# Designs tried in a protein design run: designed miniproteins, single chains, continued (3). Part 16

Each design is a single chain, and the fold is of that chain. pLDDT is the mean over its residues in the fold that is shown.

## One batch from the design tools (miniprotein)

Design m8525
Fold by ESMFold2-Fast:
Structure m8525 (fold): chain A 80 residues (1-80)
Amino acid sequence: AKELLEETLEELKKITGSPEEQYEQAIDILNRKIAEARERGDVEAEMQLGALLTGMETQKLMGTFDFDKFIESVEKLIEK
């Protein structure tokens, strides 16, 4: 579980560009990592990544999405 989250965080930290480009790239990474977790039967990672994805989509819809704060939330999830 944590290993897949750590790999996800490393890919997310490589994202550059505008706020919109950062959001789109992060969504793509999360969707790929959710698919990997599902294929591996890693239910915990699938649930945690799915929650992050839903949170991002909700915040974007509400106009409250902040990429730097999103990275911090992923880091805190891995530390737990």
Scores: mean pLDDT 80

Design m8526
Fold by ESMFold2-Fast:
Structure m8526 (fold): chain A 76 residues (1-76)
Amino acid sequence: MSAAERAIRRLMALTGIRVSREDFERLSRSDALTIARWAAQQLDPSAAPQSVEEAAAFLERRTGVPRGRLLAVLTG
């Protein structure tokens, strides 16, 4: 399993966000920032974080999941 696939699956588990098969396949070939922006946009379509850290802070505010856990998932 790739790092991107692991990040998507763990993000789903932590935030409750659902991913389609098509989005999963596309995102599994994407970088951490692309995955993080996608997750933010599932909660707010207008969200446009410029960094993984900004996206993690946004997701923390919307879901209550600690930012450190979100960063570890997105970057590890």
Scores: mean pLDDT 84

Design m8527
Fold by ESMFold2-Fast:
Structure m8527 (fold): chain A 96 residues (1-96)
Amino acid sequence: SRAETQRRIFRRLDQMYQDGMISPQTASSMRRYVRDGDYVGFYNIMLQIMRRYGQYQVAQQMDASIQRVGPPSLVDIYNMIDMVYQAIMTTRTRQS
């Protein structure tokens, strides 16, 4: 359901904040975009996070996907946040 997917996204955002991946301000803004149904706003913050972590290839792949299929759905946002989380974890592992 939409409510279940939204709760999963919020749990991922809280985890990312606790793991020091995003600021509390960023997490708050992303939660607001999800509540408001502004998935494009959420998507744009994820692109900024990927660029900030030097994950330019992932950012380009995300941008190309949206250009091909149109604006992201709630399920797309959920899948993308998992990709973002894994990309940051990969960056941290390679630098360790």
Scores: mean pLDDT 81

Design m8528
Fold by ESMFold2-Fast:
Structure m8528 (fold): chain A 80 residues (1-80)
Amino acid sequence: MLRVEVVSGRLRVTTTGPFGTSEETLGPGDVLYLDSLDGLKPGQTVRLAPGETLRGKAGREDVTLTASEPTTLRVSEAPP
């Protein structure tokens, strides 16, 4: 499982699952836990331009991350 931290910028998170669709906005210091994210591995730092998207999974939910501005993410391994 991945721990995704917003280092800088602003990230829109759209989660779609059996119970519907939800949307939230994450900023610096916010953390998201995912099972997978576009083949990214722990230890990677990702820089997104405005409008760039990453797709992931959290259990039975599809997660789409969209940068609203230049955004830096830190990917690490989640604690067990």
Scores: mean pLDDT 84

Design m8529
Fold by ESMFold2-Fast:
Structure m8529 (fold): chain A 89 residues (1-89)
Amino acid sequence: SMEEKAKKLKEEALKKAEELKADKSATGADVMAEISELEEKGKDLPKEDIGEAIAAIVKLTVSKEEGEAVAERLEHTGIGPAFRKALEE
């Protein structure tokens, strides 16, 4: 189901966030690459579920200021508002 796909996407995002946080050589570009993969994997899911998955990575790997830059990038796809809401919660 779509709900099961959304749950798996969010679980994958948390796992990737932990891997990125543990990797001392990880850069902002590596974080952006994982975000792009989540967008592609979740392209048929509701924007809210994609936004929550991306927020999970950002919360663990980047500053709040960098998270706002990600939200601005996602605005054109309609994911931005859902991402911002999830990031602030």
Scores: mean pLDDT 77

Design m8530
Fold by ESMFold2-Fast:
Parts: C-alpha cells; structure tokens; sequence
Structure m8530 (fold): chain A 83 residues (1-83)
C-alpha cells in the first residue's frame, strides 16, 4: 500500500514537471487515496492550477478534517476561499 502510494506520487511529480497536469492529477489522486496526505496537497494544487476550484476545495477540506495542523492544506483552503 505505502509502496504503491510512493510509486504514484513519483509518477505524479514526473507528470507535473512535464506539464502533464491531467496525468499528474490521476497519479496524485491515486497516491492520496492510498493515504499519502502530501500527494493530497499536490492534488489540490494541480486542481487549482487547472481551474477546478470545487475539486481543489474538497481535497483541502478533507486534508484539514484529517489533520487540522496541516498548515499547507489550511493555507491553500484559506487562499482559495479568499474573494
């Protein structure tokens, strides 16, 4: 499980660096679903970069609910909710 999460995280990072945002979303989502909270933060950032604000908000909210001390998720949610 953890090994598969790491593999998906690496593939997501490679896709993101190559500008393949949809592929990055796919792999970061897979890693996040396997319990990688850091992949969840990156998933939300890629959703936001694509203008998928509802999906980004949902992921940040889930991360904050799981760990209220996750400063990156809280900052991302606050920035997204700013008018």
Amino acid sequence: NADKAWEHFQKGAEAYNAGKLDEAIKHFKAAYDLGDSWAGVLLAEVYRKKGKLDEARKVYQDLVAQSPDNLLARAGLADLEAE
Scores: mean pLDDT 83

Design m8531
Fold by ESMFold2-Fast:
Structure m8531 (fold): chain A 84 residues (1-84)
Amino acid sequence: GLEVLAAVVGEKRARILLALDEAGRPLTASEVAERTGLSVATTRRHLNALAEEGLVERERVGRRTYYRITREGAEKLLRRLRAA
């Protein structure tokens, strides 16, 4: 039930942070979706939530929005991987 949903949401966020970390460059929501296998809509929702939490930084370049992992985001990802 609720515990399974919380685990799935946490796993999707971890996958997004890992994709950004592995890319080593800013990515669009579409590029993150391609790397994670998530829909663009789901990816954009999680990226915006992560940006509000300070784990991802949003940068607008012309008509496109790019997302980059922050130092805090990378540290949170590393802590999660070490706890497994």
Scores: mean pLDDT 81

Design m8532
Fold by ESMFold2-Fast:
Structure m8532 (fold): chain A 65 residues (1-65)
Amino acid sequence: SMAETKAEAEALLARKKENLAAALADPEISRSVASNIAQTQALLAEAEKLIAQGKYEEALALLKQ
């Protein structure tokens, strides 16, 4: 159902945001990891925008990449 897809997308977005915050708090992060962090930030921002638009399946597909 859309409600289940919404809940899954929101839960996965929250988990990935928490993981990103933990990575950003690590002072030993290398330059290559910092590049991946920037890409992850952009992906999470797009997923959040899709969720705000009610496009939960598209957001979930993006987050599962």
Scores: mean pLDDT 79

Design m8533
Fold by ESMFold2-Fast:
Structure m8533 (fold): chain A 122 residues (1-122)
Amino acid sequence: SLEALQARLRELLAAFRSTLSEEEREVLKKKPLPPSIRQKFADFLGLDPSEVSLGEFLYILSQLSPEELAVLGKLLDIPEEVQQTILENKERIRELAERLAAGELTPEEVMLELNELVMELQ
């Protein structure tokens, strides 16, 4: 259900945040979600769009089942090909989230790597 997915996403967000230092959380706050998904994702979680970062979103994606990702993908208009890329590259996407938190990657560098992964499946 949508309510169960919402609870799951909030639990994953809290879990990721609990692994981060205060400094890493401040780094992530400066790296918001792309505008295309920012409002929809924040609205689904009942949060302000500024409260969810790209790194937190990527961590959540890395932890979802195929069934959970299909529901979220429908809500955020994520193509099935992109969903498949996420499912096949969960570990790499998790690493991108952690490197964003560590300040090792910019949002632009992460988006480039994600686009390359999608293009490899096309």
Scores: mean pLDDT 80

Design m8534
Fold by ESMFold2-Fast:
Structure m8534 (fold): chain A 80 residues (1-80)
Amino acid sequence: VETLEVDGREVRLEELAPGRYLAVIPVPADATEAELEALLESLRKALEERTGKRFVLENRLLVRDEETGEHYLLAFLREV
């Protein structure tokens, strides 16, 4: 597990398979779709800057942790 800073947020990054990544991003409960899209694009660019490689977003999920009440955006990224 690696951490990456994106727009002042600590993002947890996990490599699920070679070139396949899951990013877990804490988000406000009231985050708008536009804010989520901007955050995903910032994440993609931060990964490209850090690795020198291109990434595409394959899927995303917005989830709530029932125990803590925290909201997370889960982004699935593939290296190309």
Scores: mean pLDDT 81

Design m8535
Fold by ESMFold2-Fast:
Structure m8535 (fold): chain A 91 residues (1-91)
Amino acid sequence: MEEAEEAAKKLSELISSLLPKMSKEEIEELLEALENQDFEKLLEILSKYTDDPELPKLIELVEEGVKAGDKRVLLELEITVGIIRIYLATN
């Protein structure tokens, strides 16, 4: 539970750092993957922009938290979606 929440926060920070490196089309696909909880697609997109060896583990922990119905993990994903939407609207 706590590990999944921390993983969700780290994933959010990583995504925010990668947004300036991505095309608009790829950011839109990333947003769709997050809204649909498509963690395989999320990993595929992010792996193009980072070689962080912890990325697969972070995504796995977040997926486990979502499947468990962890409200803190779900809230962090909603916050991440909001950040991406604001980025697309302002850039």
Scores: mean pLDDT 85

Design m8536
Fold by ESMFold2-Fast:
Structure m8536 (fold): chain A 73 residues (1-73)
Amino acid sequence: SIADQVLQQLKKLLKEIEEAIRAKDWEKVLELLQEMDKLIQQHHSKFSPEQFAEAQALVGRAQDLMKEALEKQ
């Protein structure tokens, strides 16, 4: 489904955020977070409640990783 494809893309973006955090490329981290939000907004109506919860959990993980990395600076 389109929702499954979007979830796979969100997982890929999360990995790219992890790499950007390791590189301390904060501009890239913010850009990728915006891309995650944009994908969820564009495809919101196509998600089941369970798929939407997974999408929100992926964004939450990205935000937590950014917060933890900033606390170590």
Scores: mean pLDDT 86

Design m8537
Fold by ESMFold2-Fast:
Parts: C-alpha cells; sequence; structure tokens
Structure m8537 (fold): chain A 68 residues (1-68)
C-alpha cells in the first residue's frame, strides 16, 4: 500500500474506535482519539504507526472492561 493508503486506513480505524469509545462512555479516550485524528495529516509514518498500535491496545482494554 502507498503511504497515503496506509494513512487513510489508520484514519478510518481511529474514527471507528472514536465512535465505539463514545458509545462505551470513555470520554478521555474519545478526546485523545479526536486529538490524534486532528493531527494525523501532520504525523510522520512512525508516529502514525505508534498511534495506531496504542489506540488498538486501549480499545482492546476498553472492550474487555465492558464485557464484564
Amino acid sequence: MSPEQVKEMIRGTLQGYLEEARRLGDDDFAAELEAQLARLDTMSVEEQQTVFIEAARRMSELRRAHDG
């Protein structure tokens, strides 16, 4: 994939996480995702990858908390 395609894939994933975080009531995580989405176009590829991995980790934790 091109760098542009990777960025748009990450954007879509983070937008999905934002909607889910809002639905599950994690306002702190939602605010962080909004800030990351606003900065995504100014991020390096390495920063984009770091944000993606960290967001996936936090989303997994949030889902586990709500499964109980």
Scores: mean pLDDT 82

Design m8538
Fold by ESMFold2-Fast:
Structure m8538 (fold): chain A 99 residues (1-99)
Amino acid sequence: EEARERAIEFLQKYLGVSREEAEKLSAEDILRLLYLGGFTPEQILELAKRLGFPEDLIALAEKRVKRYKEITKLSPEELQEYQRRLDEIAAIKARKAAA
């Protein structure tokens, strides 16, 4: 609850979100809003830990950082090839499911 209050105060101070709006946000909504506000996943995680944000928010931020690091280590060409391969596998599975 105090951790939730710290998150609300941060959103008000740095993102201009009203208290009423901030109180309605889930942990996932808060992470999304911080990301859209220009914070990287790693910066969000550091802020959440440093300011003592809610535990569920920290856990979600850790998952986002892991995904971000895995995705950003791939070159644009590797990402395109990976996506193409996933699309091929999905098409094969869809074809087998339709039969």
Scores: mean pLDDT 72

Design m8539
Fold by ESMFold2-Fast:
Parts: structure tokens; sequence; C-alpha cells
Structure m8539 (fold): chain A 90 residues (1-90)
């Protein structure tokens, strides 16, 4: 992982401080991974990991905004996605 443990924990704390329920985070994360455009144009194999991760992170932010939650400008898309991945894995 390109993220330190401290960076991931800080991002998790930011998402929790915004009042985003864990179920909403998990649903937005899974929906981003299963997005039809992501599956077709950014498959897990054959596309650079960094490119795919950026697109998944953008869809994750869009899914949270559609659910009524706005991420702060000081929380980058990739950092928010890594925090969501950490929360879902627990």
Amino acid sequence: SQFTKEEVEAAVAKLEALGVPKEVIANAYVAALNDSEIQIYYPAFGVPKEERSKEVAARFRANLEAAGFTLPADLPDLTALEAAKHLVAQ
C-alpha cells in the first residue's frame, strides 16, 4: 500500500466525523467496484492499477454524494477509497 497506517486511520476518522454510516460507505464502495463502466473500461486485469484506482475512487465519491454526503476538499479521492477499503475489510 502507498498509504501509511496513520494516513488510513486519519481518513477513517474523517469519514466517521462527517457522520457517514459504515453501511453507506460499504454500499458506495461495492457499487463503485461493480459499476458497469468500470468493469468494461477499467477491468482489474489489463489496465494499470493506478488508472483503475483513480476511476474507482471517483465513482466512490460520486456514490457518497448521491447518498447525500459531501467529502471535504482536504480528503483526496484515493485516500477516501483506501479508508473505505480498510473499513470494509474489518
Scores: mean pLDDT 78

Design m8540
Fold by ESMFold2-Fast:
Structure m8540 (fold): chain A 76 residues (1-76)
Amino acid sequence: SAVRERLVAAARRVQESADRVEEVTGDQQRANEIRQEASDAAERALLDPAAVDAFVALADRIDEETARLVKEVLEK
């Protein structure tokens, strides 16, 4: 279903963002915070279809924040 595809794509992006934060910055605490926030949002989206858009929006925000953090580290 389109909902399942959106959830899988969002979960994959969050996982890639968390892995990138850990690999580039070495900040395992931040990476784990991203994973935990995404896990909580994904659980809500599985129980409530209305939460799916919120989970996708969270994945977009995490992606933007990850790009910013990576850029800040690489510019030092």
Scores: mean pLDDT 81

Design m8541
Fold by ESMFold2-Fast:
Structure m8541 (fold): chain A 65 residues (1-65)
Amino acid sequence: SALEKADQAFEELRAAGAPDLLAGAVAAGVLLSGGFSKEEAIEWLQSRGLSRELAERAVEQGARL
């Protein structure tokens, strides 16, 4: 599922020391490709500890991936 792929990508990137913006952007790109709305992707990233402002930037970047 898109949720499982996004969670895997997010956690693997964070474990590798990637910045939250990069990890969030990749995860957001996966969620958006899986049919999630931008607001749903923002809410998911916030549930993973990102601030709203950072989650919004991550979704904007992820939409371009």
Scores: mean pLDDT 87

Design m8542
Fold by ESMFold2-Fast:
Structure m8542 (fold): chain A 69 residues (1-69)
Amino acid sequence: MIDIEEIIENIKIILDNAVKEAPDRKLEDIKEMFLKGLPETVESRGLPEEVVEKIKEEIEKWIAEKEKK
């Protein structure tokens, strides 16, 4: 069974690591790179459309949190 919370946590970890690896990269660019890779993740893991929409929503929240630094 797909655990949405676990997926969201893993995505945040990936995004945080992307920021650490490329600190000079804009958060918007990191988001765009991740979204480009999302279709492959959806296909390989068989994610429902509802989960994909939730992932996109949580990415927007993550961006907002990082911009508050």
Scores: mean pLDDT 73

Design m8543
Fold by ESMFold2-Fast:
Formats: sequence, C-alpha cells, structure tokens
Structure m8543 (fold): chain A 56 residues (1-56)
Amino acid sequence: AKMTVADWLVSIGMGQYADKARALGLDDPAQVTNQVLEELEIPQPYRESLLKALQE
C-alpha cells in the first residue's frame, strides 16, 4: 500500500506535522511541494528528506 505524507511523518516521529498534513488533505505525495512543507513548518533537514522520499 502507498504510504501517505501523514503516515510517513508519524513513522519518523514528526506526528505533530502529520495532523497539519491531514488538515490540508495531503494524502497524495504528488501534491507535496517545498512550499507546502514550508506551510507545515517542517524543519529544513526533514523537508529535504521528505521531498527526496516522495520524488522516488
């Protein structure tokens, strides 16, 4: 099964950002951009890791 952005955030211990991702309806990784991650206020090191994981 395809992991959602929220599920991925929970798996790395960033569950607080998963709540915001669910509120924005970010279930599809294709909807995630650097601007969206900035709006979620995810720290820079995790934003790069998330973008790389979602772009694979």
Scores: mean pLDDT 70

Design m8544
Fold by ESMFold2-Fast:
Structure m8544 (fold): chain A 120 residues (1-120)
Amino acid sequence: NIDKIIEIEEEIIKRYQELRDRAASMSQEELQKALIEMHEEHVEKENEIIELIKKLPEEVRKKVMEVLEKHLEKHHEIETKLQEAIEKNDVEGAIAEIGKLIELEKETIKELKKIKEEYE
């Protein structure tokens, strides 16, 4: 169900927003640990999404996979820059990259909602 995938993506946004709000008050070590925890949580959420995708009709599944695969490439690029900012103790740079992850997830939700409207 696309609605459940959207709900998971919205949960990911909430977690990034919480990290962004805390980032300015965190040490480099705390921010690095938080990033690792978020990466592990994101992998678990991606596995939940994959199981939901398997239950979709073939045509819908293809469109959802195209959106997620495209955004996964962008996600990895942003995570790399985020890690570099943390290693350099660039808190403003880290906050900016977390903001980009939030915007990427919002774009993903918009594309998923469009697919849902087309195939309902």
Scores: mean pLDDT 84

Design m8545
Fold by ESMFold2-Fast:
Formats: C-alpha cells, structure tokens, sequence
Structure m8545 (fold): chain A 118 residues (1-118)
C-alpha cells in the first residue's frame, strides 16, 4: 500500500540522516539538516492527509512552491499534482533518500582515496 511504502521510505531517510550526521563532513551535516527539515514537513502533510485531504494538498503545494530552485521537486509539482498525497510524498522521500545516499557514497570514495595516499 502507499501507507506501507511511506513508512518504509520515511524510515530509510531517517536512517540516512543519522548516518550523515555521524560523519565529520560539513556538507553532509548541512544536507542532513536540510533532509531532516523536509522529513518533518512531509510527516506533517502525511498526518494531515488522514483527517483533511484538501488541507494536506494545500500544505504540500505550499511546500513545493517554497522550493522553486529544486527542479526535481518542481517536476513532481508539474507532473504528479493530481496523484494521491501519499504517492507524491513517497516520490519526494525516495528522491531525498537517493540524494543523501549519493552524497554518502561520494564522501566514502573521497575518504578511501585520501587514506590510500598515506
């Protein structure tokens, strides 16, 4: 179900945030802080969708409008606005998790190269 996918994706993002925060890298810590703020807003929208779907849709649209510099979030707004709220949240969660996982992999690669030169 969309709700089961939401819980799995939210848990995955939360685990990635914790991993990024544990690392001594200012870029990763800033990315984790941004991801934490996004996750909190998405959780608020998900909770609201259970009692007031119209208000949840408005809250999500306001969130996306506040991120005009993010082309991937604007793509969700443009192409998936008519999808159920949880489906849109799942797309945003998967995107955010993928971005943070990518940054963690880049940092791991840089650290390994630095250690081999000692």
Amino acid sequence: SLAEEYERLAARLEALIAEAEARPNAGLRRAAEQARAVLAQLRDVAALSRTDPAAATQRLQAFLAAQPENPLLQGIAANHADDPVLAQLNRILALQAGLLEGLLLIEDGVEKVAKKNE
Scores: mean pLDDT 84

Design m8546
Fold by ESMFold2-Fast:
Structure m8546 (fold): chain A 96 residues (1-96)
Amino acid sequence: MMKEVIEAALRLAELAYEASLLLRNGEEVPEEVIKEAEELGKFLESNQDELALLEGERKFAELALEKAKEEGNEEAAKKLEEKIKEIEKKIEELKK
């Protein structure tokens, strides 16, 4: 797997999560965040990798889980923990 594609997917997940928090609070997403996310999205569209996509999904879910725990949203935290576990199973199957 290309390390660069995985790193791009992880970075896009972080930016998407940051944007989701800003939008949830009624705040504007900074133009630099939008631009970086668009550039990463185009790169990932051109260099699709199933492992990179799963790593990105796991990163987004991990960030969302941390926030859910901070907010005391036990139901959301439990669902996110289950989702992370399923993503990890898929990643392990791809490595076999």
Scores: mean pLDDT 81

Design m8547
Fold by ESMFold2-Fast:
Structure m8547 (fold): chain A 59 residues (1-59)
Amino acid sequence: SALLERVAALAEAGRGREAVALLVEETGMDPQTAESIVTALRAGARALAERLLREALAR
């Protein structure tokens, strides 16, 4: 996902607040879900982050 790559790049650059804001703006998801995705990416749990993003978008 192009969005997930942009979010991951921001998180890796220490720009976690911008990564959360990008997810909220692009998808309309709640900030808590966006924070969970960014936290998973920072922890190296990319598969979990992808699953959480898919679940949020399926709504």
Scores: mean pLDDT 84

Design m8548
Fold by ESMFold2-Fast:
Structure m8548 (fold): chain A 94 residues (1-94)
Amino acid sequence: SKTLEKLVNEIKELIEEYVKNPSKEKLLELSINIGILELYLGVNGETHLLDKIKEELREFAFELIKKSNLSDKEKEELADVLDFSEEEKEELLK
């Protein structure tokens, strides 16, 4: 849907903005928008689509983080908000 595309694009923009200039406020805003995505798809029983979008968001963030000057703490905080696994976090911090 157009609403879903807009929401996913807003989340991607927030990830880019965090990677460029990390702040607590941007992490909170990102967390809220991910929560909205989860509610929007969860209420409609779209669990497989939610999982797929979350995987796409993690892949998108991973590539940006790898090229970034973020501290390990900032990388971990963003990874936590995006539901990265412990194994994925270990790869990110290498």
Scores: mean pLDDT 87

Design m8549
Fold by ESMFold2-Fast:
Structure m8549 (fold): chain A 74 residues (1-74)
Amino acid sequence: MRLLAVVTVEADSKEKKEKVKQAASAHPATRDVTDLSETTLLVSLVGSREEIEAAKDKIEAAGGKITKEVVRDL
């Protein structure tokens, strides 16, 4: 089953945000990455629940903090 997850990600600095953005963009579940501020990203993920969780793990491993998540079925 395919899901759409839109996550708000915060980083401690602009430099850390760029690393988080690179990690998110490299994951196949990522459809879009939007800069909301110098330290905040909006990331759109599409895939299975497992693929979305894997993408979220990569974002957090890169130093991103997920502060909000909205998930819906496609």
Scores: mean pLDDT 85

Design m8550
Fold by ESMFold2-Fast:
Formats: structure tokens, sequence, C-alpha cells
Structure m8550 (fold): chain A 90 residues (1-90)
């Protein structure tokens, strides 16, 4: 649908940045740099929450319940990734 195409277009730059940060976190973990890994995971989680909020807004404006569900899932996953990152910094 046109709504899914617009949502995908808005999501793409955030998804690309999240993917890059998750790769940075993985590389940092392999190097034993828990601080760099934790900081990258926190940032990735914050962007996942931002993506979730954007998808919820589009879903509410268009009446697309699936976009709201996907947005809520991204927010929850982002919160979980932030908590993981915080544990690596503690």
Amino acid sequence: SKVLEEAAKEAKPLLEEIEALLREAAAALEAGDLKAAGEALIRAGELAIELGEKLIKIGEETGDKKLIEYGEKYKKEGEEVIELGKKLLA
C-alpha cells in the first residue's frame, strides 16, 4: 500500500543507522570494549524508539493498526536494547 511505502521511506534512514550501531556494538564486544558496546547499544535502542514513535504516528493518522503494532514492537525492543547497553556500562 502507499501508506506502507511512505512508512518504509521514513524508516529506512533510521534502520540503516540502527544496523550500523549494532555492528559497532558487536565489534566492540569482540574487542572486549564493554563501554563502546554499551554506548552503541543505548544509541541503537534510542533510534529504535524514535522509529517506533514515527510508525505509531503514521498508523494513527492513516488508521493502519499494523503500523501501530510494529511501532509498539520497535519501542519495546529499543527499551530492551537500552537496558542491555546500561548493564554493559555498570
Scores: mean pLDDT 88

Design m8551
Fold by ESMFold2-Fast:
Parts: sequence; structure tokens; C-alpha cells
Structure m8551 (fold): chain A 71 residues (1-71)
Amino acid sequence: DVVEAFVYRSAGEEALRRGDIATAVELYTKAVELAPNDAKAWRGLAEAIRADPTVDPSLAEEYEKKAEEAA
């Protein structure tokens, strides 16, 4: 639900802030699974994906579109 999604989004933001990109991706993924209408969680996921050079950058574009749809 929205409350649990907020907790995962906040944890993802903390992980991203400390440079733990893999953990940030995992936590933001949980946040968008629980609240697919949370634009901030989708933007956080896109940012984490862009910070990971091993991931296809097209995924970040897809998640940015999800954020715009949710806004």
C-alpha cells in the first residue's frame, strides 16, 4: 500500500544518497510495485538505473515515462 511504498521509497533514497546503487534499485522497485502511481518512486528508480553503467539506459527512459503517467 501507499504507506509501505513510502517506507521503501525513503530507504531507496537513503541508499542512493550513500552510493549503494544496487540496494537503491531494489528498494525503489519494491516501492513502485506497492504504489505504481508514486511518481517520485519511478523517478528515483530511473535515477538509480542511470547511475548503474551495467544497465541498459532505455530502462531509465521507460521508468521516467511511468513517473510522468503517475504525476
Scores: mean pLDDT 78

Design m8552
Fold by ESMFold2-Fast:
Structure m8552 (fold): chain A 79 residues (1-79)
Amino acid sequence: MEEGFERAKRVAKEALIDLGFPPERAEEVAEKAAYVAVFSIKNGHEEGAITGVAVILMRAGVPRERALEIAKRVVEAAK
């Protein structure tokens, strides 16, 4: 569980930094995204995990199409 969280957080943080987010903000958003991904996967809700992560990213200002791409990678890393 902890290993999946750290992988998901890293993937999300790197993607957000690539989009121009400040490192501190990228880490904050990535932590929330990783938590949702790990929690949803643990409870058998993979599609819900992708949607939940995408919503977190979109609320942070990531465009919808990019948020969905990143969300899929974050959820895969959380496994």
Scores: mean pLDDT 83

Design m8553
Fold by ESMFold2-Fast:
Structure m8553 (fold): chain A 58 residues (1-58)
Amino acid sequence: SEAVRERLRANVQASEDQAKFSTAKAEQEGKKNPEKAAFYARSAKASQDLAEAGRKAL
């Protein structure tokens, strides 16, 4: 279904945007709060993995 593919593309984009946001936050927090930096780094990886899986499913 094309509608399913369009929804998957939107989810991939959202995951990529979330990964970019989390990466920037990890860099910003790393100077002041390494625990928050680690949290955001893990979040970025999870979002990247979701985006990659979604792209492979398209």
Scores: mean pLDDT 87

Design m8554
Fold by ESMFold2-Fast:
Structure m8554 (fold): chain A 80 residues (1-80)
Amino acid sequence: GAKDELIDKALDAAFNLEQSLSKKDDTKACNALKTLLSTVKKISKDAAILAAENAIEKAKSMKNTNVVSCAEKALKELKK
């Protein structure tokens, strides 16, 4: 169903985010994160907020300031 398709899209975006982070491709990582959060928001706004918070913590642990910045901006938009 449509919800299963959104879950698959979110999982693909999460995989692309992990791959982009490992390759230090900040532009692709931020794009994958935006796709992940927009897809999860269609399922649950609260789940999207949690995913954004988890992405911020992960990016901080990797000392990736560019991805932290894009994740914090996305979280701020989700909380409006």
Scores: mean pLDDT 84

Design m8555
Fold by ESMFold2-Fast:
Structure m8555 (fold): chain A 76 residues (1-76)
Amino acid sequence: SREAALAEMLALTKTPEGLAALAPELERLPEILAELTRAREAARAAGDEAAVAQAEAGIALAETLAELTGIEIPAP
């Protein structure tokens, strides 16, 4: 899942080797955030509280990755 992929990326930031390997994926971080935001909106429209919570968890992980790496994310 996207959430699991983001958590794995966060774990990789803990080592210099992992951070270097992760660099190409970090360029996709704004795209991943946009996908998660759309998923959250769709879940809210459907009234699926569990899916909303999962999307919000993924957004929080992506925002943490952006903050740690200095990657620019779209304004809210």
Scores: mean pLDDT 74

Design m8556
Fold by ESMFold2-Fast:
Structure m8556 (fold): chain A 81 residues (1-81)
Amino acid sequence: MSTLKKVEEIGEKFKAAGKSMEEFAKEVLKYLGKEVTPDTNARSISMEILKALSRESEEFKRQALAELEELGDQETLEELR
């Protein structure tokens, strides 16, 4: 199963259960095999998802890098490389 499909599945389950965005984020990180720490935030969760999708698809990675370059987000661009 692709990471995107799994994130969508978790999101639908959490929406149905009335759970918070924080609980959703923790479940996504758990699926990715990552630990939730006090430093975990929306950006760190987004980066873990982006890295997982990039590992599954070289085409996705190429498109993501091109979009980040166009947006001028050098920090995210370097971290994804």
Scores: mean pLDDT 68

Design m8557
Fold by ESMFold2-Fast:
Structure m8557 (fold): chain A 115 residues (1-115)
Amino acid sequence: SLPPVELDRPDKTIYDIILNIIKSALQANPNAKITVEGNTLTIEFDLGDYKVKITITARGDSVDIEVEIYDKKTGTLVSKLRLRIRTGQRMTDEEAAEAIKKAVEEALKNKEKYL
């Protein structure tokens, strides 16, 4: 597999990055399914003929993002992208889990503003 693309965003917090990804997903499909498990966030939604699955893991100073695109009819994986964002913020796993939870709550509370 290809290594993840690495980006440095020292001006961004883990919260800002995750909130912006959730907002973008909700703009693409307001029925996007959001699942949180500790410091991992999964977003799943339909986009035309495709199903998009975004997996976000926040750990230390980094946000690891995996985007998988599946053909909706066959269930076949057609595209996969991995991205690591290094932030100006270092967090424990517990702090990262709380940042994810807060980002999800904020995005869902205001989802009508992103439509």
Scores: mean pLDDT 85

Design m8558
Fold by ESMFold2-Fast:
Structure m8558 (fold): chain A 71 residues (1-71)
Amino acid sequence: MEEAWEAIKASIEASTPQLIADLRADPNPKARRYAEELERALQEGDWEKAISIILKYAVDVAIEKNKERVK
């Protein structure tokens, strides 16, 4: 189980720099908020919070993109 958790952490570490860069470049004000919260969670070593933020961001971006597409 801990081995699976290490794999998840490694995966997040590998993708996080690109994700933060994408969030920082996104004109959506929600994206900047997510970038800041994600950076803080990672600095604190709160991996559960970091994963939660990533999931919430993915959902919110999907909703916002769908709304923009209709308009």
Scores: mean pLDDT 71

